# Designed miniproteins, single chains, continued (2): the designs that were tried, part 2

Each design is a single chain, and the fold is of that chain. pLDDT is the mean over its residues in the fold that is shown.

## One batch from the design tools (miniprotein)

Design m4036
Fold by ESMFold2-Fast:
Structure m4036 (fold): chain A 87 residues (1-87)
Amino acid sequence: SHMEKKRQELLTLLNEMADEIGLSEEDKQKLIDWLNKYFEKHPDIDLETAEKLLREMIVNLVYKKEGPEKAKEAQKKIDELVEKRRS
């Protein structure tokens, strides 16, 4: 289904982002659980909007755990990764 393809693309992106910024397996699993639950509630969400929400969720997680400077570093790494995937 289109929803399943979208979910798999976002799971792949989530794993790449998490690895790039060095998230723990515990934090990565929390993000996977959030993403799966979000898609159950919003199956009609477009890929661009879902990708933006995923990026914001990851940066917010880093901000809460490691503070603003580390969150800023994570945002930069995520932006660079996303731009590389579009090229």
Scores: mean pLDDT 81

Design m4037
Fold by ESMFold2-Fast:
Structure m4037 (fold): chain A 60 residues (1-60)
Amino acid sequence: SAKEQEIEELGKKAEQALKAGDEKSLREYLTKLASLTFPPELVDRVVEIGLANAREVRAA
């Protein structure tokens, strides 16, 4: 479906931003991904969890 394709493309862009250390772009892509998957009231929380996990992966 179009939604599945969008999620796949956003996931690839998020992975590229993570590898590049571009937290601003990573936040944008994670926000779009969360908005497609979670209720609006959870989006900010899910994004902050994702960013915290990304910081841990980068620190390892």
Scores: mean pLDDT 82

Design m4038
Fold by ESMFold2-Fast:
Structure m4038 (fold): chain A 87 residues (1-87)
Amino acid sequence: MSDEEIEEIARYLSVIGGHLTEEDVEKAKEALKSARFTPAEAQAIEKLTGVKIPDEMIVPGEGPDVSKLTVAELNEIAREIARRLLE
Protein backbone atom coordinates (compact mmCIF):
# COMPACT_ATOMS: atom_id res chain seq x y z
CA MET A 1 0.00 0.00 0.00
CA SER A 2 1.09 3.57 -0.66
CA ASP A 3 1.36 6.13 2.17
CA GLU A 4 -1.74 7.84 0.71
CA GLU A 5 -3.72 4.57 0.82
CA ILE A 6 -2.63 3.93 4.44
CA GLU A 7 -3.75 7.47 5.37
CA GLU A 8 -7.16 6.97 3.66
CA ILE A 9 -7.81 3.78 5.66
CA ALA A 10 -6.44 5.29 8.91
CA ARG A 11 -8.56 8.44 8.57
CA TYR A 12 -11.73 6.46 7.76
CA LEU A 13 -11.21 4.07 10.71
CA SER A 14 -10.38 6.94 13.09
CA VAL A 15 -13.53 8.88 12.12
CA ILE A 16 -15.86 5.83 12.21
CA GLY A 17 -14.40 4.83 15.61
CA GLY A 18 -15.04 8.33 17.02
CA HIS A 19 -11.32 9.24 17.18
CA LEU A 20 -11.27 12.62 15.47
CA THR A 21 -7.76 14.03 16.09
CA GLU A 22 -4.73 13.96 13.78
CA GLU A 23 -2.88 12.15 16.62
CA ASP A 24 -5.48 9.35 16.43
CA VAL A 25 -4.97 9.15 12.64
CA GLU A 26 -1.17 8.84 13.14
CA LYS A 27 -1.71 6.06 15.72
CA ALA A 28 -3.98 4.24 13.24
CA LYS A 29 -1.32 4.59 10.49
CA GLU A 30 1.31 3.00 12.77
CA ALA A 31 -1.11 0.20 13.78
CA LEU A 32 -1.87 -0.49 10.09
CA LYS A 33 1.82 -1.27 9.39
CA SER A 34 1.56 -4.47 11.53
CA ALA A 35 -2.20 -5.07 11.13
CA ARG A 36 -3.73 -8.24 9.73
CA PHE A 37 -7.24 -8.51 8.30
CA THR A 38 -9.68 -11.33 7.59
CA PRO A 39 -10.99 -11.55 4.00
CA ALA A 40 -14.31 -10.03 5.15
CA GLU A 41 -12.53 -7.09 6.88
CA ALA A 42 -10.33 -6.48 3.80
CA GLN A 43 -13.39 -6.49 1.49
CA ALA A 44 -15.28 -4.12 3.83
CA ILE A 45 -12.34 -1.66 3.81
CA GLU A 46 -12.14 -1.85 -0.01
CA LYS A 47 -15.89 -1.16 -0.36
CA LEU A 48 -15.80 1.77 2.10
CA THR A 49 -12.48 3.45 1.15
CA GLY A 50 -11.69 2.15 -2.36
CA VAL A 51 -8.31 0.89 -1.07
CA LYS A 52 -7.41 -2.76 -1.73
CA ILE A 53 -5.68 -4.53 1.17
CA PRO A 54 -2.59 -6.43 -0.11
CA ASP A 55 -2.66 -10.24 0.15
CA GLU A 56 0.27 -10.34 2.64
CA MET A 57 -1.93 -8.51 5.20
CA ILE A 58 -4.86 -10.94 4.83
CA VAL A 59 -5.15 -13.93 7.20
CA PRO A 60 -7.71 -16.78 7.24
CA GLY A 61 -10.69 -15.97 9.44
CA GLU A 62 -14.44 -16.24 9.78
CA GLY A 63 -16.56 -13.38 8.52
CA PRO A 64 -19.83 -12.51 6.82
CA ASP A 65 -20.43 -12.47 3.06
CA VAL A 66 -19.55 -8.80 2.51
CA SER A 67 -21.34 -8.70 -0.88
CA LYS A 68 -24.69 -9.04 0.99
CA LEU A 69 -24.00 -6.33 3.60
CA THR A 70 -25.44 -2.81 3.71
CA VAL A 71 -23.18 0.26 4.13
CA ALA A 72 -24.33 0.42 7.78
CA GLU A 73 -23.19 -3.20 8.36
CA LEU A 74 -19.86 -2.48 6.61
CA ASN A 75 -19.42 0.50 8.96
CA GLU A 76 -19.91 -1.82 11.96
CA ILE A 77 -17.04 -4.01 10.69
CA ALA A 78 -14.94 -0.83 10.33
CA ARG A 79 -15.78 0.18 13.94
CA GLU A 80 -14.62 -3.23 15.21
CA ILE A 81 -11.35 -2.85 13.25
CA ALA A 82 -10.93 0.67 14.71
CA ARG A 83 -11.41 -0.67 18.27
CA ARG A 84 -8.79 -3.38 17.65
CA LEU A 85 -6.23 -0.90 16.24
CA LEU A 86 -6.89 2.19 18.44
CA GLU A 87 -7.69 0.61 21.83
Scores: mean pLDDT 80

Design m4039
Fold by ESMFold2-Fast:
Structure m4039 (fold): chain A 55 residues (1-55)
Amino acid sequence: SPLQARLEAVLAEILRLQGELNAALAAGDEERVRELTARIDALLAEALALEAELA
């Protein structure tokens, strides 16, 4: 379904951004950490909404 495909895409993007966040944390890049955290939080909210719609 289109919703399932979107959920899978969102979850894959979260996984990719978590890797970037770990690298930013190791580098001490506070600005990039804030930007990546905000993006991950937005995608997590989208994933929760999509999961609720699919249930």
Scores: mean pLDDT 89

Design m4040
Fold by ESMFold2-Fast:
Structure m4040 (fold): chain A 56 residues (1-56)
Amino acid sequence: ELDEVERLAREAFEAKEAGDEERFRELVEQLRRIHETSTDPGVRIAAEIAIQELEE
């Protein structure tokens, strides 16, 4: 799941830079689902940090 968080964060950043609002929203929603459903604290923290960085 850490690899998945890293991939989603990278793709979301690329979508944001490209101005693809729909793709960015979908990827951030996937990160939020991982944050909410993961039982691994490290994965949840990684997802939270990624979301925070992408929304800033």
Scores: mean pLDDT 79

Design m4041
Fold by ESMFold2-Fast:
Structure m4041 (fold): chain A 59 residues (1-59)
Amino acid sequence: KDDLIAQLEEALKKAEKYGLKTLAESLRIAIEGVKAGDESAIKVAKNILGLAKNMGLLE
């Protein structure tokens, strides 16, 4: 879980830097849901990370 949150926070920082408002909002919601233990939010977060990686926001 800590690894997932760290990756989400890295993607959020880059999305905010590049002005990707919709992606940044989705990442903020996903981080909150993952921290709350929401299984649905965890699944969504993994999908968002895949998109962020394809966009070059993650290594």
Scores: mean pLDDT 79

Design m4042
Fold by ESMFold2-Fast:
Structure m4042 (fold): chain A 94 residues (1-94)
Amino acid sequence: GVDSLTDEQIAPLEAYLKKVFEEKGAKLTDEQIRNAARLVLKLFDPDGDGRITPEQIREVFEKLGLPLTDEEVEALIAEMGKYLPVDEDGNVLF
C-alpha cells in the first residue's frame, strides 16, 4: 500500500510535483512536496487495491486544479515506472 512505499519509490513523483507546482507559480518546501506526493498517491488508489490507472492520475490532477495532458500522464507513469512496476496498459502497481 501507499504507506509501505520507500522514499526512492516516491522520489520521481516528488520531482514531477515540484516541477508542476513551480510552473504554476507555487514554491513548496521539500517536506511539503513529500507530503503532497503521499497524499496524491492515496488519492490515486482510494480503494487500496495497489493499482493506479492513467485515468485515475488524470482525474486526480484535474480535481487538484492541475489538469494534465495525456502526454504528461504518460511522462509521470514513465517516471514512477523507474521504481514501481508498470503493466502493459500503463497501470502503476504498488
Scores: mean pLDDT 72

Design m4043
Fold by ESMFold2-Fast:
Structure m4043 (fold): chain A 55 residues (1-55)
Amino acid sequence: SILEELREVQFEIARLTLEMMLAYEKGDKERFEELAKKIEELTEKEKELLAKLKE
């Protein structure tokens, strides 16, 4: 269901955000940039799922 996909995406964003914070603290710039890009893509998917849910 759309709701299940939304929850999965939101959980993944939360997890990746934590990993991104840890990468920043360690000075791992490459991993930070990779995680930031992935979060950006998931955030766009979240917006699409939210739009579908509001219909």
Scores: mean pLDDT 85

Design m4044
Fold by ESMFold2-Fast:
Structure m4044 (fold): chain A 93 residues (1-93)
Amino acid sequence: SLREKAEEHLRKAREALAAGDIDTALEHLDEALRIAEELIKRGDLKTAREIAEEVLELAKEALAQAETLEQILRAIGLILRAIGLILDVELLE
């Protein structure tokens, strides 16, 4: 399921952050957020919000660990997209 795929990406992002592998964490967070965007289109607003909230927290951790300007910009991009998705879900009620 899309939920299971997103949960697997979130697990891999957490493992990558624990290992200091920021690039891998950012890739998995991007994939999880893409799944959340797809879930909104399919009407699964609750699951999409849960995934976006987790991406937001992990992207903040990635930003704190970021070593390059590229990593900083990617993490900020994920934070802003996750916030936007959470707000979109609130407005779709």
Scores: mean pLDDT 90

Design m4045
Fold by ESMFold2-Fast:
Structure m4045 (fold): chain A 68 residues (1-68)
Amino acid sequence: SLLERAREYLERAKELLKQGKYVEAAEYAGMAGVLASIAGDEELLAEAQRVSKEAAEGAKKQGLTPKF
């Protein structure tokens, strides 16, 4: 299902965040957000957006601009 896939991508994004892989984390969080939006899960979308913003800020602090 879209929701199951969105949760899998979100968990991957959180794992990548913990590893300091901010660009990859932002990409997975972005994909999770798109799928959550299509599925109409507002709570999952909000969490994906928070993870995406945290990842983007981490990437910028490393001098990187994430692309996704």
Scores: mean pLDDT 84

Design m4046
Fold by ESMFold2-Fast:
Structure m4046 (fold): chain A 72 residues (1-72)
Amino acid sequence: SAAVEERIKAAFLALSEAERQHLAQLVAQFRQAVEAGDVERAEALLREILRFLGMPEEVIEAALAELREELA
């Protein structure tokens, strides 16, 4: 939803340079897990990314459900 996208964008813009670098490393690992077909690792990394961005559990679970549908 647009509200979720706006919340993620706002959280990203609030990050320090060091936090953005850490997020970039997590995103790179997530991309590698997706490319390798490692669904379990991709789910774990997406959960870690969204928790790092301060997203509520409901948003995290919705994103994980979407990822599972995309990777199926």
Scores: mean pLDDT 82

Design m4047
Fold by ESMFold2-Fast:
Structure m4047 (fold): chain A 44 residues (1-44)
Amino acid sequence: MEEEKKKIEEQGKKVYDLMNKAREAYRKGDFEKADEYLKEANKI
């Protein structure tokens, strides 16, 4: 289904963005913020 395929691609982009934000938060020592980003990625 075209709509399903598009949703999967959009979700993949969101996960990638959240993983990058989590990594950056860990680098800055913001472990709570990093955990929040990882939890959001896991919801997708």
Scores: mean pLDDT 77

Design m4048
Fold by ESMFold2-Fast:
Structure m4048 (fold): chain A 55 residues (1-55)
Amino acid sequence: DKKIKELEKKISEAAEKKDVEELRKLGEELINSVPEEEKEYYKLAVENAIKELEK
């Protein structure tokens, strides 16, 4: 699904730029766009990325 791949790319770009605000926004959008079985995985991935940027 193109939307999920596009969001993942945007999140990766935000993480590379250390844009925590954009990463949070895109992460929330991604989590809301994935199947329920995948939500926990993406939620953890987004939170780990934010945690690394905030250290």
Scores: mean pLDDT 77

Design m4049
Fold by ESMFold2-Fast:
Structure m4049 (fold): chain A 67 residues (1-67)
Amino acid sequence: DATKTKIAMLLLDNPNQAFSVAELAAAIGVSQAAVSAALAALEAAGAIIAVAPNKFTLSPALAAAVA
């Protein structure tokens, strides 16, 4: 899925940054619904974590693995 790939790449480029659904939708150029669905799938896979209400970042394990 292109949306999941773009979100994953953005988070890998910014491993310690937290992004809202609206910020990711604006950065990637997709709907907030598409971002929300992609974030749910990535969180279920353990690739991202929620650090605050509506704020998501790359999982610390993946951030450490790519550093």
Scores: mean pLDDT 77

Design m4051
Fold by ESMFold2-Fast:
Structure m4051 (fold): chain A 100 residues (1-100)
Amino acid sequence: LGTRGDREAALEHLKRAEESLKKAIEAFQKGDVETGKKYLEEAAGHLARAADAAPDFDLLVKTTMILILVTITLNEKDVEAMIEGAKRALKQVEELIKEL
C-alpha cells in the first residue's frame, strides 16, 4: 500500500487534509457547493496519502475511517449535511493529529 512507516509524512498529509476541510466548510457556508466539494476531494486525497504513510495499523484504521466519512459527505446533496459531515471529519483529523 505504498510508503508505510513514515509518521512525519502521515502527519503532513493529515495537516493538509485539515486545511482542505476548513476551506470546504468555508465554501459550503458561503453556498459555493462546487468549491466546497473540490476541497473535500482534496481532503480525501490527503487522507488516502496519510493512510498509505501510516506506520501502524491503528493510525491506518482511524485515517481510513475519516476518509470514508469524507467520501460519504461528498455524496450528500444537502449543503447543511455537507457542512456537518465536513465539520465531523475536521474534528476527527484534529483529534488524530493530537495523538501523533
Scores: mean pLDDT 85

Design m4052
Fold by ESMFold2-Fast:
Structure m4052 (fold): chain A 64 residues (1-64)
Amino acid sequence: LEKEVLLGLGRIQSSIGDLLASKGDLDSAIELYKRAIELYEEAGDEEAAKEAREKLKKLEEEKA
């Protein structure tokens, strides 16, 4: 699979995660961020994966 496609899918999932988090759907946002991290790692974009992990940690703290 093309790296550009993986990055695009990761960005879409992260963006939907941001939207769901803003609406208070933390569980759904967490799952979307986890998927985005996986896609970014497959694409080899360590910086994007790190950013998504930071968003995930923040939401997990809010949920706890």
Scores: mean pLDDT 82

Design m4053
Fold by ESMFold2-Fast:
Structure m4053 (fold): chain A 105 residues (1-105)
Amino acid sequence: MRVEVEFRTAEPAPSPADLRAIGTVLTEAREGHARDPVAGFLEGMARGFEKVAEWMEKNKVRLDLEVTVRLDGEEVLRFHITSAEDARKAAEGLRRLAEEVRAQR
């Protein structure tokens, strides 16, 4: 199973806030991947988005970030993240997908 993630920003050049959010998510995803290659990656992304949501609420930051997740080339999740609530919904969706991936093993 191949997992692909695409991040798309509103502007061609990502803002420092966009880069921080993406970096947080990818760091957690890589740590998760080291433990469990696909489900751990997805669960790591979920942890990353929870951290992003906390950061957004604490600092009153907004984003404009589209996240697409593909498994074996098929789009399985798409999120548009503008608020901390959107980031938490992304985390929940990613956790559910990680559990589905584990159930298929």
Scores: mean pLDDT 83

Design m4054
Fold by ESMFold2-Fast:
Structure m4054 (fold): chain A 60 residues (1-60)
Amino acid sequence: SVEEELEELERLRAQSKDPQVRKALDLALEHARSQDDAAARALIANAKAYYADRQAQAAA
C-alpha cells in the first residue's frame, strides 16, 4: 500500500547520515502525501532509487 511505502521511505530518511539526502527525501515525502496513489507511488519509487544511488556512491 502507499502507506507502507511512505513508512519505508520515512525509515530510509531516518537512517540517512547525508543532510542533502535527508532533505531530498523530506521533500519527496511531503510531495507524495499531496498526490493521488499512482503519482505517490511513482515519487516514492524515484526517491528510493535516489537513496540507493547515494548509498552506492558512499560505499565506493
Scores: mean pLDDT 81

Design m4055
Fold by ESMFold2-Fast:
Structure m4055 (fold): chain A 88 residues (1-88)
Amino acid sequence: MESLSAEELVALGMAYLLQGDYEKAKEYFELALKIDPDNPAALYGLGLVYAKQGDYEKALEYLKKALEIEPNNKVTQEALEEVEKKLS
């Protein structure tokens, strides 16, 4: 049985997120982080899942962690700004 890589788990998480299956999306991003704890794509994905669920405080936490790893990632910066607007 072929084991999934962190990148494949992130891709599955994003696919479920786009379908609105936030529970499965979260599970796949969490599995990716078990393989690669500092994976910025998985941290970004969890941030998006929490934002879609209305948990903006957790969304900020994960998006900030992703941005600490990739400070110049404009997509993550824009997602963080949108979540901050929801808390203001």
Scores: mean pLDDT 85

Design m4057
Fold by ESMFold2-Fast:
Structure m4057 (fold): chain A 56 residues (1-56)
Amino acid sequence: SAETRARAEELAKQGYSAVEIATHLGLDTEKAREIDKELVAGKIKVSEIPERVAAL
């Protein structure tokens, strides 16, 4: 939802990882770990994290 995305964007601005954001929002932390792996591998940018976490 737009609300979930807005919350994810605020947490990402504070430097939280996808797993940490998912934990705060009660979302799927296993899928969020895959998002963090893609970030480390250079397949996505930090700016894409909130959208991908909000889709969990």
Scores: mean pLDDT 84

Design m4058
Fold by ESMFold2-Fast:
Parts: sequence; structure tokens; C-alpha cells
Structure m4058 (fold): chain A 78 residues (1-78)
Amino acid sequence: MLKKLEEEVLEAEKRLRELVAQLPPEQQQAILERVAARMREIAEEAAKIEDEEKRRELLLKGALEAAKEGIALAEEAL
């Protein structure tokens, strides 16, 4: 299950990168900063989890959600 989630994260991150590359630098930075801020919040929550597998799953799910939010923002800006 985690391997499929890792693949989904990589695909979403690639899509996000391709979309933001078409935007002006200021909009690229704003979207990427928002994604980074969301990832920081998720990392703080994940740090509270003692189970390594559960922590990894939360980080991957969070990364996927953050990337999807970034994709939606980039699509709206295009």
C-alpha cells in the first residue's frame, strides 16, 4: 500500500512542477511557499506519532494532499 501512495505522491509532485513552471515567477513562489507551509504542518503532526509506519503513511498522505492543493491553485492561476 505505501509503495502505491509513494508513486501517487511522485506523480502529483511532477504535475505540480509542470503546471507552476508555466506561471510567472511571483505566482510560482506563492504556490510553492503555500505547499511548503502545509508540508511543515504535516511534519509537525507526524513527529507526534511513535509508530514509524503510521508516521510514514501520514507524511505520504499529507504530501499528496499538499501537492493536490498546489495543483488546484496552479490550474486556477492559469
Scores: mean pLDDT 82

Design m4059
Fold by ESMFold2-Fast:
Order: structure tokens, then C-alpha cells, then sequence
Structure m4059 (fold): chain A 74 residues (1-74)
């Protein structure tokens, strides 16, 4: 997915606000994209938005109950 991969590149550059927008676009294209919800949660933690991050991490686990990385971050 183009938006998802662009989001990952923005994380490497520590451009978390831009990365957030890319993961939001990835979710709009695929609402069942567990990895996009996980990385959106990660980026929100970097932006100091802990409660919002938890909701997206929970959504990632809901979509993929075996998503250990999301469980470990929550």
C-alpha cells in the first residue's frame, strides 16, 4: 500500500504529524488494515496522544487478535 509505505518512511524521518496523515489515508482505503491502525497508534504515542493511541491499538488487536506487537505496545 502506497500510503502505508509513505507513513513508514515518515516515521524514519521523525515526521510524526505527516506520518499520521498517511496512516489515516491507508485506513480510508482499507478499514481492516490492522498494521495501519497499529502504526497510527504508535505515531499518536510519539505525539503525546496516549488515549487516542490506545483506541487505535485496540482496533488493531480487534482486527488481528494475534498481533503481538500491538498487544505489547498497549
Amino acid sequence: DKYYNEGLELIEKKKYEEAKKKFEEAIKENPNYAEAYFNLGYVLLKLGKEEEAKEYLKKAIELDPNFEAAKNLL
Scores: mean pLDDT 87

Design m4060
Fold by ESMFold2-Fast:
Parts: C-alpha cells; structure tokens; sequence
Structure m4060 (fold): chain A 75 residues (1-75)
C-alpha cells in the first residue's frame, strides 16, 4: 500500500509540475487516492492538494510526498 501511495503521489507531482496546479488534476488524483485508500473524497483531496502545493512551491518530490503521507497518518 505505501509504495502504491508513493507512486500515485509521484505521478501527481509530475503532472502538476508539467501542467500547473489545477482543480481538474487535483480532483482526478483525489478520486484515485480515495479508491486506493477508502478515504472520503474530501480527505483524499486534502492530501493530494498538500503534495501538489508543496511541489509547486519548490519542494522536492520526496518532501512533497513526506508531507502528504504525514497528513494521511493524522486523519
């Protein structure tokens, strides 16, 4: 599960860095995360938005994924 989560978040970060931060991209990956984890869409969207925003602010892929996974542990 953790490796599948990291893969999904890497794909999100790559998409966001290439195409910019958009609600369409966030919602797409939030849906995938919700399906993978069983979390409500709203919580999945918060995690996805956290990773994408950190990456757009210049954080490394590793840092962005770490923040998202730490948030997931608090939910």
Amino acid sequence: MEEELKKLLRELIEDTRKNGLSSETINKYAQKLSELTGLPFSQARLIVSTAATKAMMGASEEESIKEALELLKRI
Scores: mean pLDDT 82

Design m4061
Fold by ESMFold2-Fast:
Structure m4061 (fold): chain A 82 residues (1-82)
Amino acid sequence: HIAYTPRQEKVQEIIAKQVGYASADEVDPNASLREDLGLDSLMTVELQARIEKEFGVEIPDKEFPAETVQALIDYVEAKLNA
């Protein structure tokens, strides 16, 4: 039983657009951004900028989680609750 928040779905939608997937549903929360989704350094910077613009947050380079989709979702939720 998985209930996605609107923010979680939005993060997955942004990632899907960055990697060329048809929908947010194709973005596995357990997928590695670099290893499974194939994000290089440039794509990661573009993804960071898209998330900053969509959620109105500033993300320091050192704090941007590029490990998994779920880590990025958790990070964005933490930033918006701060």
Scores: mean pLDDT 76

Design m4062
Fold by ESMFold2-Fast:
Structure m4062 (fold): chain A 67 residues (1-67)
Amino acid sequence: MEDGRAIRDREVAAALEAAGLPADAGVEGLAEAARVVASPERVELLEEIGRKLREIGDEIQEELDKL
């Protein structure tokens, strides 16, 4: 069965690979990459990263709501 944390880690790893970052960078690395990649030439990549970050953020929000 799918575990929210496992799904998030897999989504983050896939997005990190797409952004050219090491798998160990995690969601923080993804967020920093999205912030740095602010050129119009990478708007498509930013849109993809933004979509992934929103999906990951929803999972993190669910975990925070448990705290």
Scores: mean pLDDT 65

Design m4063
Fold by ESMFold2-Fast:
Structure m4063 (fold): chain A 111 residues (1-111)
Amino acid sequence: MSDAQMARILASKGKLEEALEYAEKALAEDPDNAEAWTVLGEVYLKQGKYDEAIEYYKKALALDPDNAEAWTNLGEAYLKQGKLDEAREYYEKALALNPENERARANLEKL
């Protein structure tokens, strides 16, 4: 299992500090690892650190622009900051890539 995959699993289980350690290891080996940047975004989003989450998701999306989940999470970070126009734009981007993305659709309906 790769360090980036381990980081994703740990983040999904709420083990945020362990997820950061594995994401940092993945980035030390490959700074262009889009999955590791996505995990950093997710961890910071869950910690309420929205500016950092936005920065890391933008880095991940520069490397992998087809990641509908990362677009959805970027929209959520902007929504948490009250930036509704940016949140809408990124949710629409997520739905353009994956029309079955229930979280992006539900969040758009609340705007």
Scores: mean pLDDT 87

Design m4064
Fold by ESMFold2-Fast:
Structure m4064 (fold): chain A 60 residues (1-60)
Amino acid sequence: KAEELLKKGNQAFDEGRYDEAIKYYEEAGKIDPKNVTIANNYVAAKLLKVAADLEAEGFV
């Protein structure tokens, strides 16, 4: 179950859909909270979302 959600999150992440990636990673993390891959990808998606939001707002 968690692996399927992780795959969906990775696909959304690769397509630049960070909000969707975060949602899938959150659901995967609820199923397998000790999975470090899910935790790392969740953090990465949140960081890239912040970076993308800053670019959209025109902060250099």
Scores: mean pLDDT 78

Design m4065
Fold by ESMFold2-Fast:
Structure m4065 (fold): chain A 68 residues (1-68)
Amino acid sequence: SKEELRKQLLKLIGEILNIIGDIIELERKLKKSTDPEEKEKIEKEIEELEKKLEELLKEMDELDKKLE
């Protein structure tokens, strides 16, 4: 049903917003860090979160197409 798809979409939006929040927090931490090893670790964490975000955005696009 469209109602079930809308609930799934809202859940995905919530997950997307959480990941965006995590990325912003890590980017802020990266700007404050002076340790090269810490910077590399944070950059890798940001890359993994960006990959997850891309996957969730694709899922959201697929659900949006089903709601049309």
Scores: mean pLDDT 85

Design m4066
Fold by ESMFold2-Fast:
Structure m4066 (fold): chain A 86 residues (1-86)
Amino acid sequence: MSKEELEAETLIALGDMYAVLAGIARVKGDEETAQRLLEEAVRIHAEAYRLLGFDPEKAEELARQHVEETAQRGEKIYKENLEKLK
């Protein structure tokens, strides 16, 4: 991998953490925290896509899509755990 690809992968992993936490915050009804975490995840992912050679507008588009998909996965996992735990 190039140095840029490794840096991008690291940023994607970090952004995924924020996106998962945003999904959990949504399930908890903490809309303010969820929004802040989503915005940070988008920023981090957009930087990663820019390092991979995407223009800023396309990078933000891809980041928003990826973040929403990851947040939805976080929501699903957390909901399943809530149903299992009493």
Scores: mean pLDDT 84

Design m4067
Fold by ESMFold2-Fast:
Structure m4067 (fold): chain A 50 residues (1-50)
Amino acid sequence: MTPFSKWEFELLPVAEDETAEELLKRLGASRGTIVLFDPLEREALVAFER
C-alpha cells in the first residue's frame, strides 16, 4: 500500500527583507509551497510534494 504522507514539511531560513515570492524563486522548480511565512522570525515552513 502507498503511505499516506504525500507532503514533507521543512523549516527554512529567510532573509529579513525576503518576500514569499522571492523564497518561492529560491526554491526554484522544486514542488514546494509556503505553508507559513514569518519574516519577523526569519523562518518559513514549506511543504514539498513527494
Scores: mean pLDDT 68

Design m4068
Fold by ESMFold2-Fast:
Structure m4068 (fold): chain A 70 residues (1-70)
Amino acid sequence: EADKLVEEAKRLLQEGRYEEAARLLEEAIKIDPDNASSETYTLLAAALFRLGRLEEAQKFLDKAVALSKA
């Protein structure tokens, strides 16, 4: 379930395991793209920023902002 992947990714982010967190968040979005939340995209953007993948992080952050405003 996508929600379970997001919760696991939050734990990985707290541990500094940014690459693994990003992979789980990408998988969560792939499983349920129509219901992917602003939170899911924000967490993915945060992980990607920590990995130095700045262009990808910005794209997902823009998506999170769009979703947060409905």
Scores: mean pLDDT 82

Design m4069
Fold by ESMFold2-Fast:
Structure m4069 (fold): chain A 70 residues (1-70)
Amino acid sequence: SDDELIARMLAQEKAALASLSDEEKKETLEKQLKILEELLAREDELSPLEVRRYRALKDFYLAEKKKLEA
């Protein structure tokens, strides 16, 4: 299902971030969030699954960034 695909993607991203230092995480999160904002600004050019994936990634990265700022 799309939910399983998204969950697997988020698990992989979480594992990738866990290997980084807090400074590297911050830089990666800021870069990825900028890319996702640019992609989502063209939402009408995206498939429904792509919109769901990019929104899920954005929410995940925002939550991780908030944890680093605490």
Scores: mean pLDDT 84

Design m4070
Fold by ESMFold2-Fast:
Structure m4070 (fold): chain A 89 residues (1-89)
Amino acid sequence: MSKEELEVEIDIALARMQLALLKLLAEKAEKEGDEETAELARRAAEEVERLIREAEEALREGDYERARELVEEAIRLAKEALKKIDELE
């Protein structure tokens, strides 16, 4: 594995962990009747999951630059959503 490929794989793993957290926060908010937090977390999870999938496809095709851009966007969106959710609690 190249250094570039490994760095993208590490970022994909981080994005997947953030995705799992967003999904759990959406479920928690739904159970508590917090529709605003639930919708925000769910929409963020859907977008992050799409970007992770596209990054994994780019990585499989050997397009490390595209894979990096997509996974960095996924991480950015996840961080922004998690910050907003934290501010609502």
Scores: mean pLDDT 87

Design m4071
Fold by ESMFold2-Fast:
Structure m4071 (fold): chain A 57 residues (1-57)
Amino acid sequence: PVMQQLPEAKSVEEAKEVFLQLQELADQVSSGLTEEEREKLDEALEKVLKVLEEAEK
């Protein structure tokens, strides 16, 4: 298929679960962060997402 889904392996599933927890925590604390801190947090989350996408290849 043209669109590939994440391999449902335990390690990938656990990493995705941690990523979701980080997103939830980031959302809860975002109001207390400076603009610079929010930008860095977004960049860190994007890099983690890219690593997870790379693991799908």
Scores: mean pLDDT 68

Design m4072
Fold by ESMFold2-Fast:
Structure m4072 (fold): chain A 91 residues (1-91)
Amino acid sequence: MSPKEKAIALASYTVLKGALDFMKRLFEKHKDKFSPEQAKKLEELLKRGEELLKKLEELIKNNAPLEEIKKVLDEASEVLNEAEKIFLESL
């Protein structure tokens, strides 16, 4: 991975990390507004998002191939988009 590619990957990571942290705060503040099923699903999605972002950070630090970084980035985006849908339905 080139220095320019690494900078773009770090920027994408920073945006997704900010979204995750915001969603965690929303969930804790509005926990009583979710059904038990929605709360459980959100907790699972936010935990999975955190695990994927930790993996993404390690791949960036280790200068992993851009293709591998993009795959994990896409997976993290999908997980956070699924969480966002539950927030939009519940709030």
Scores: mean pLDDT 86

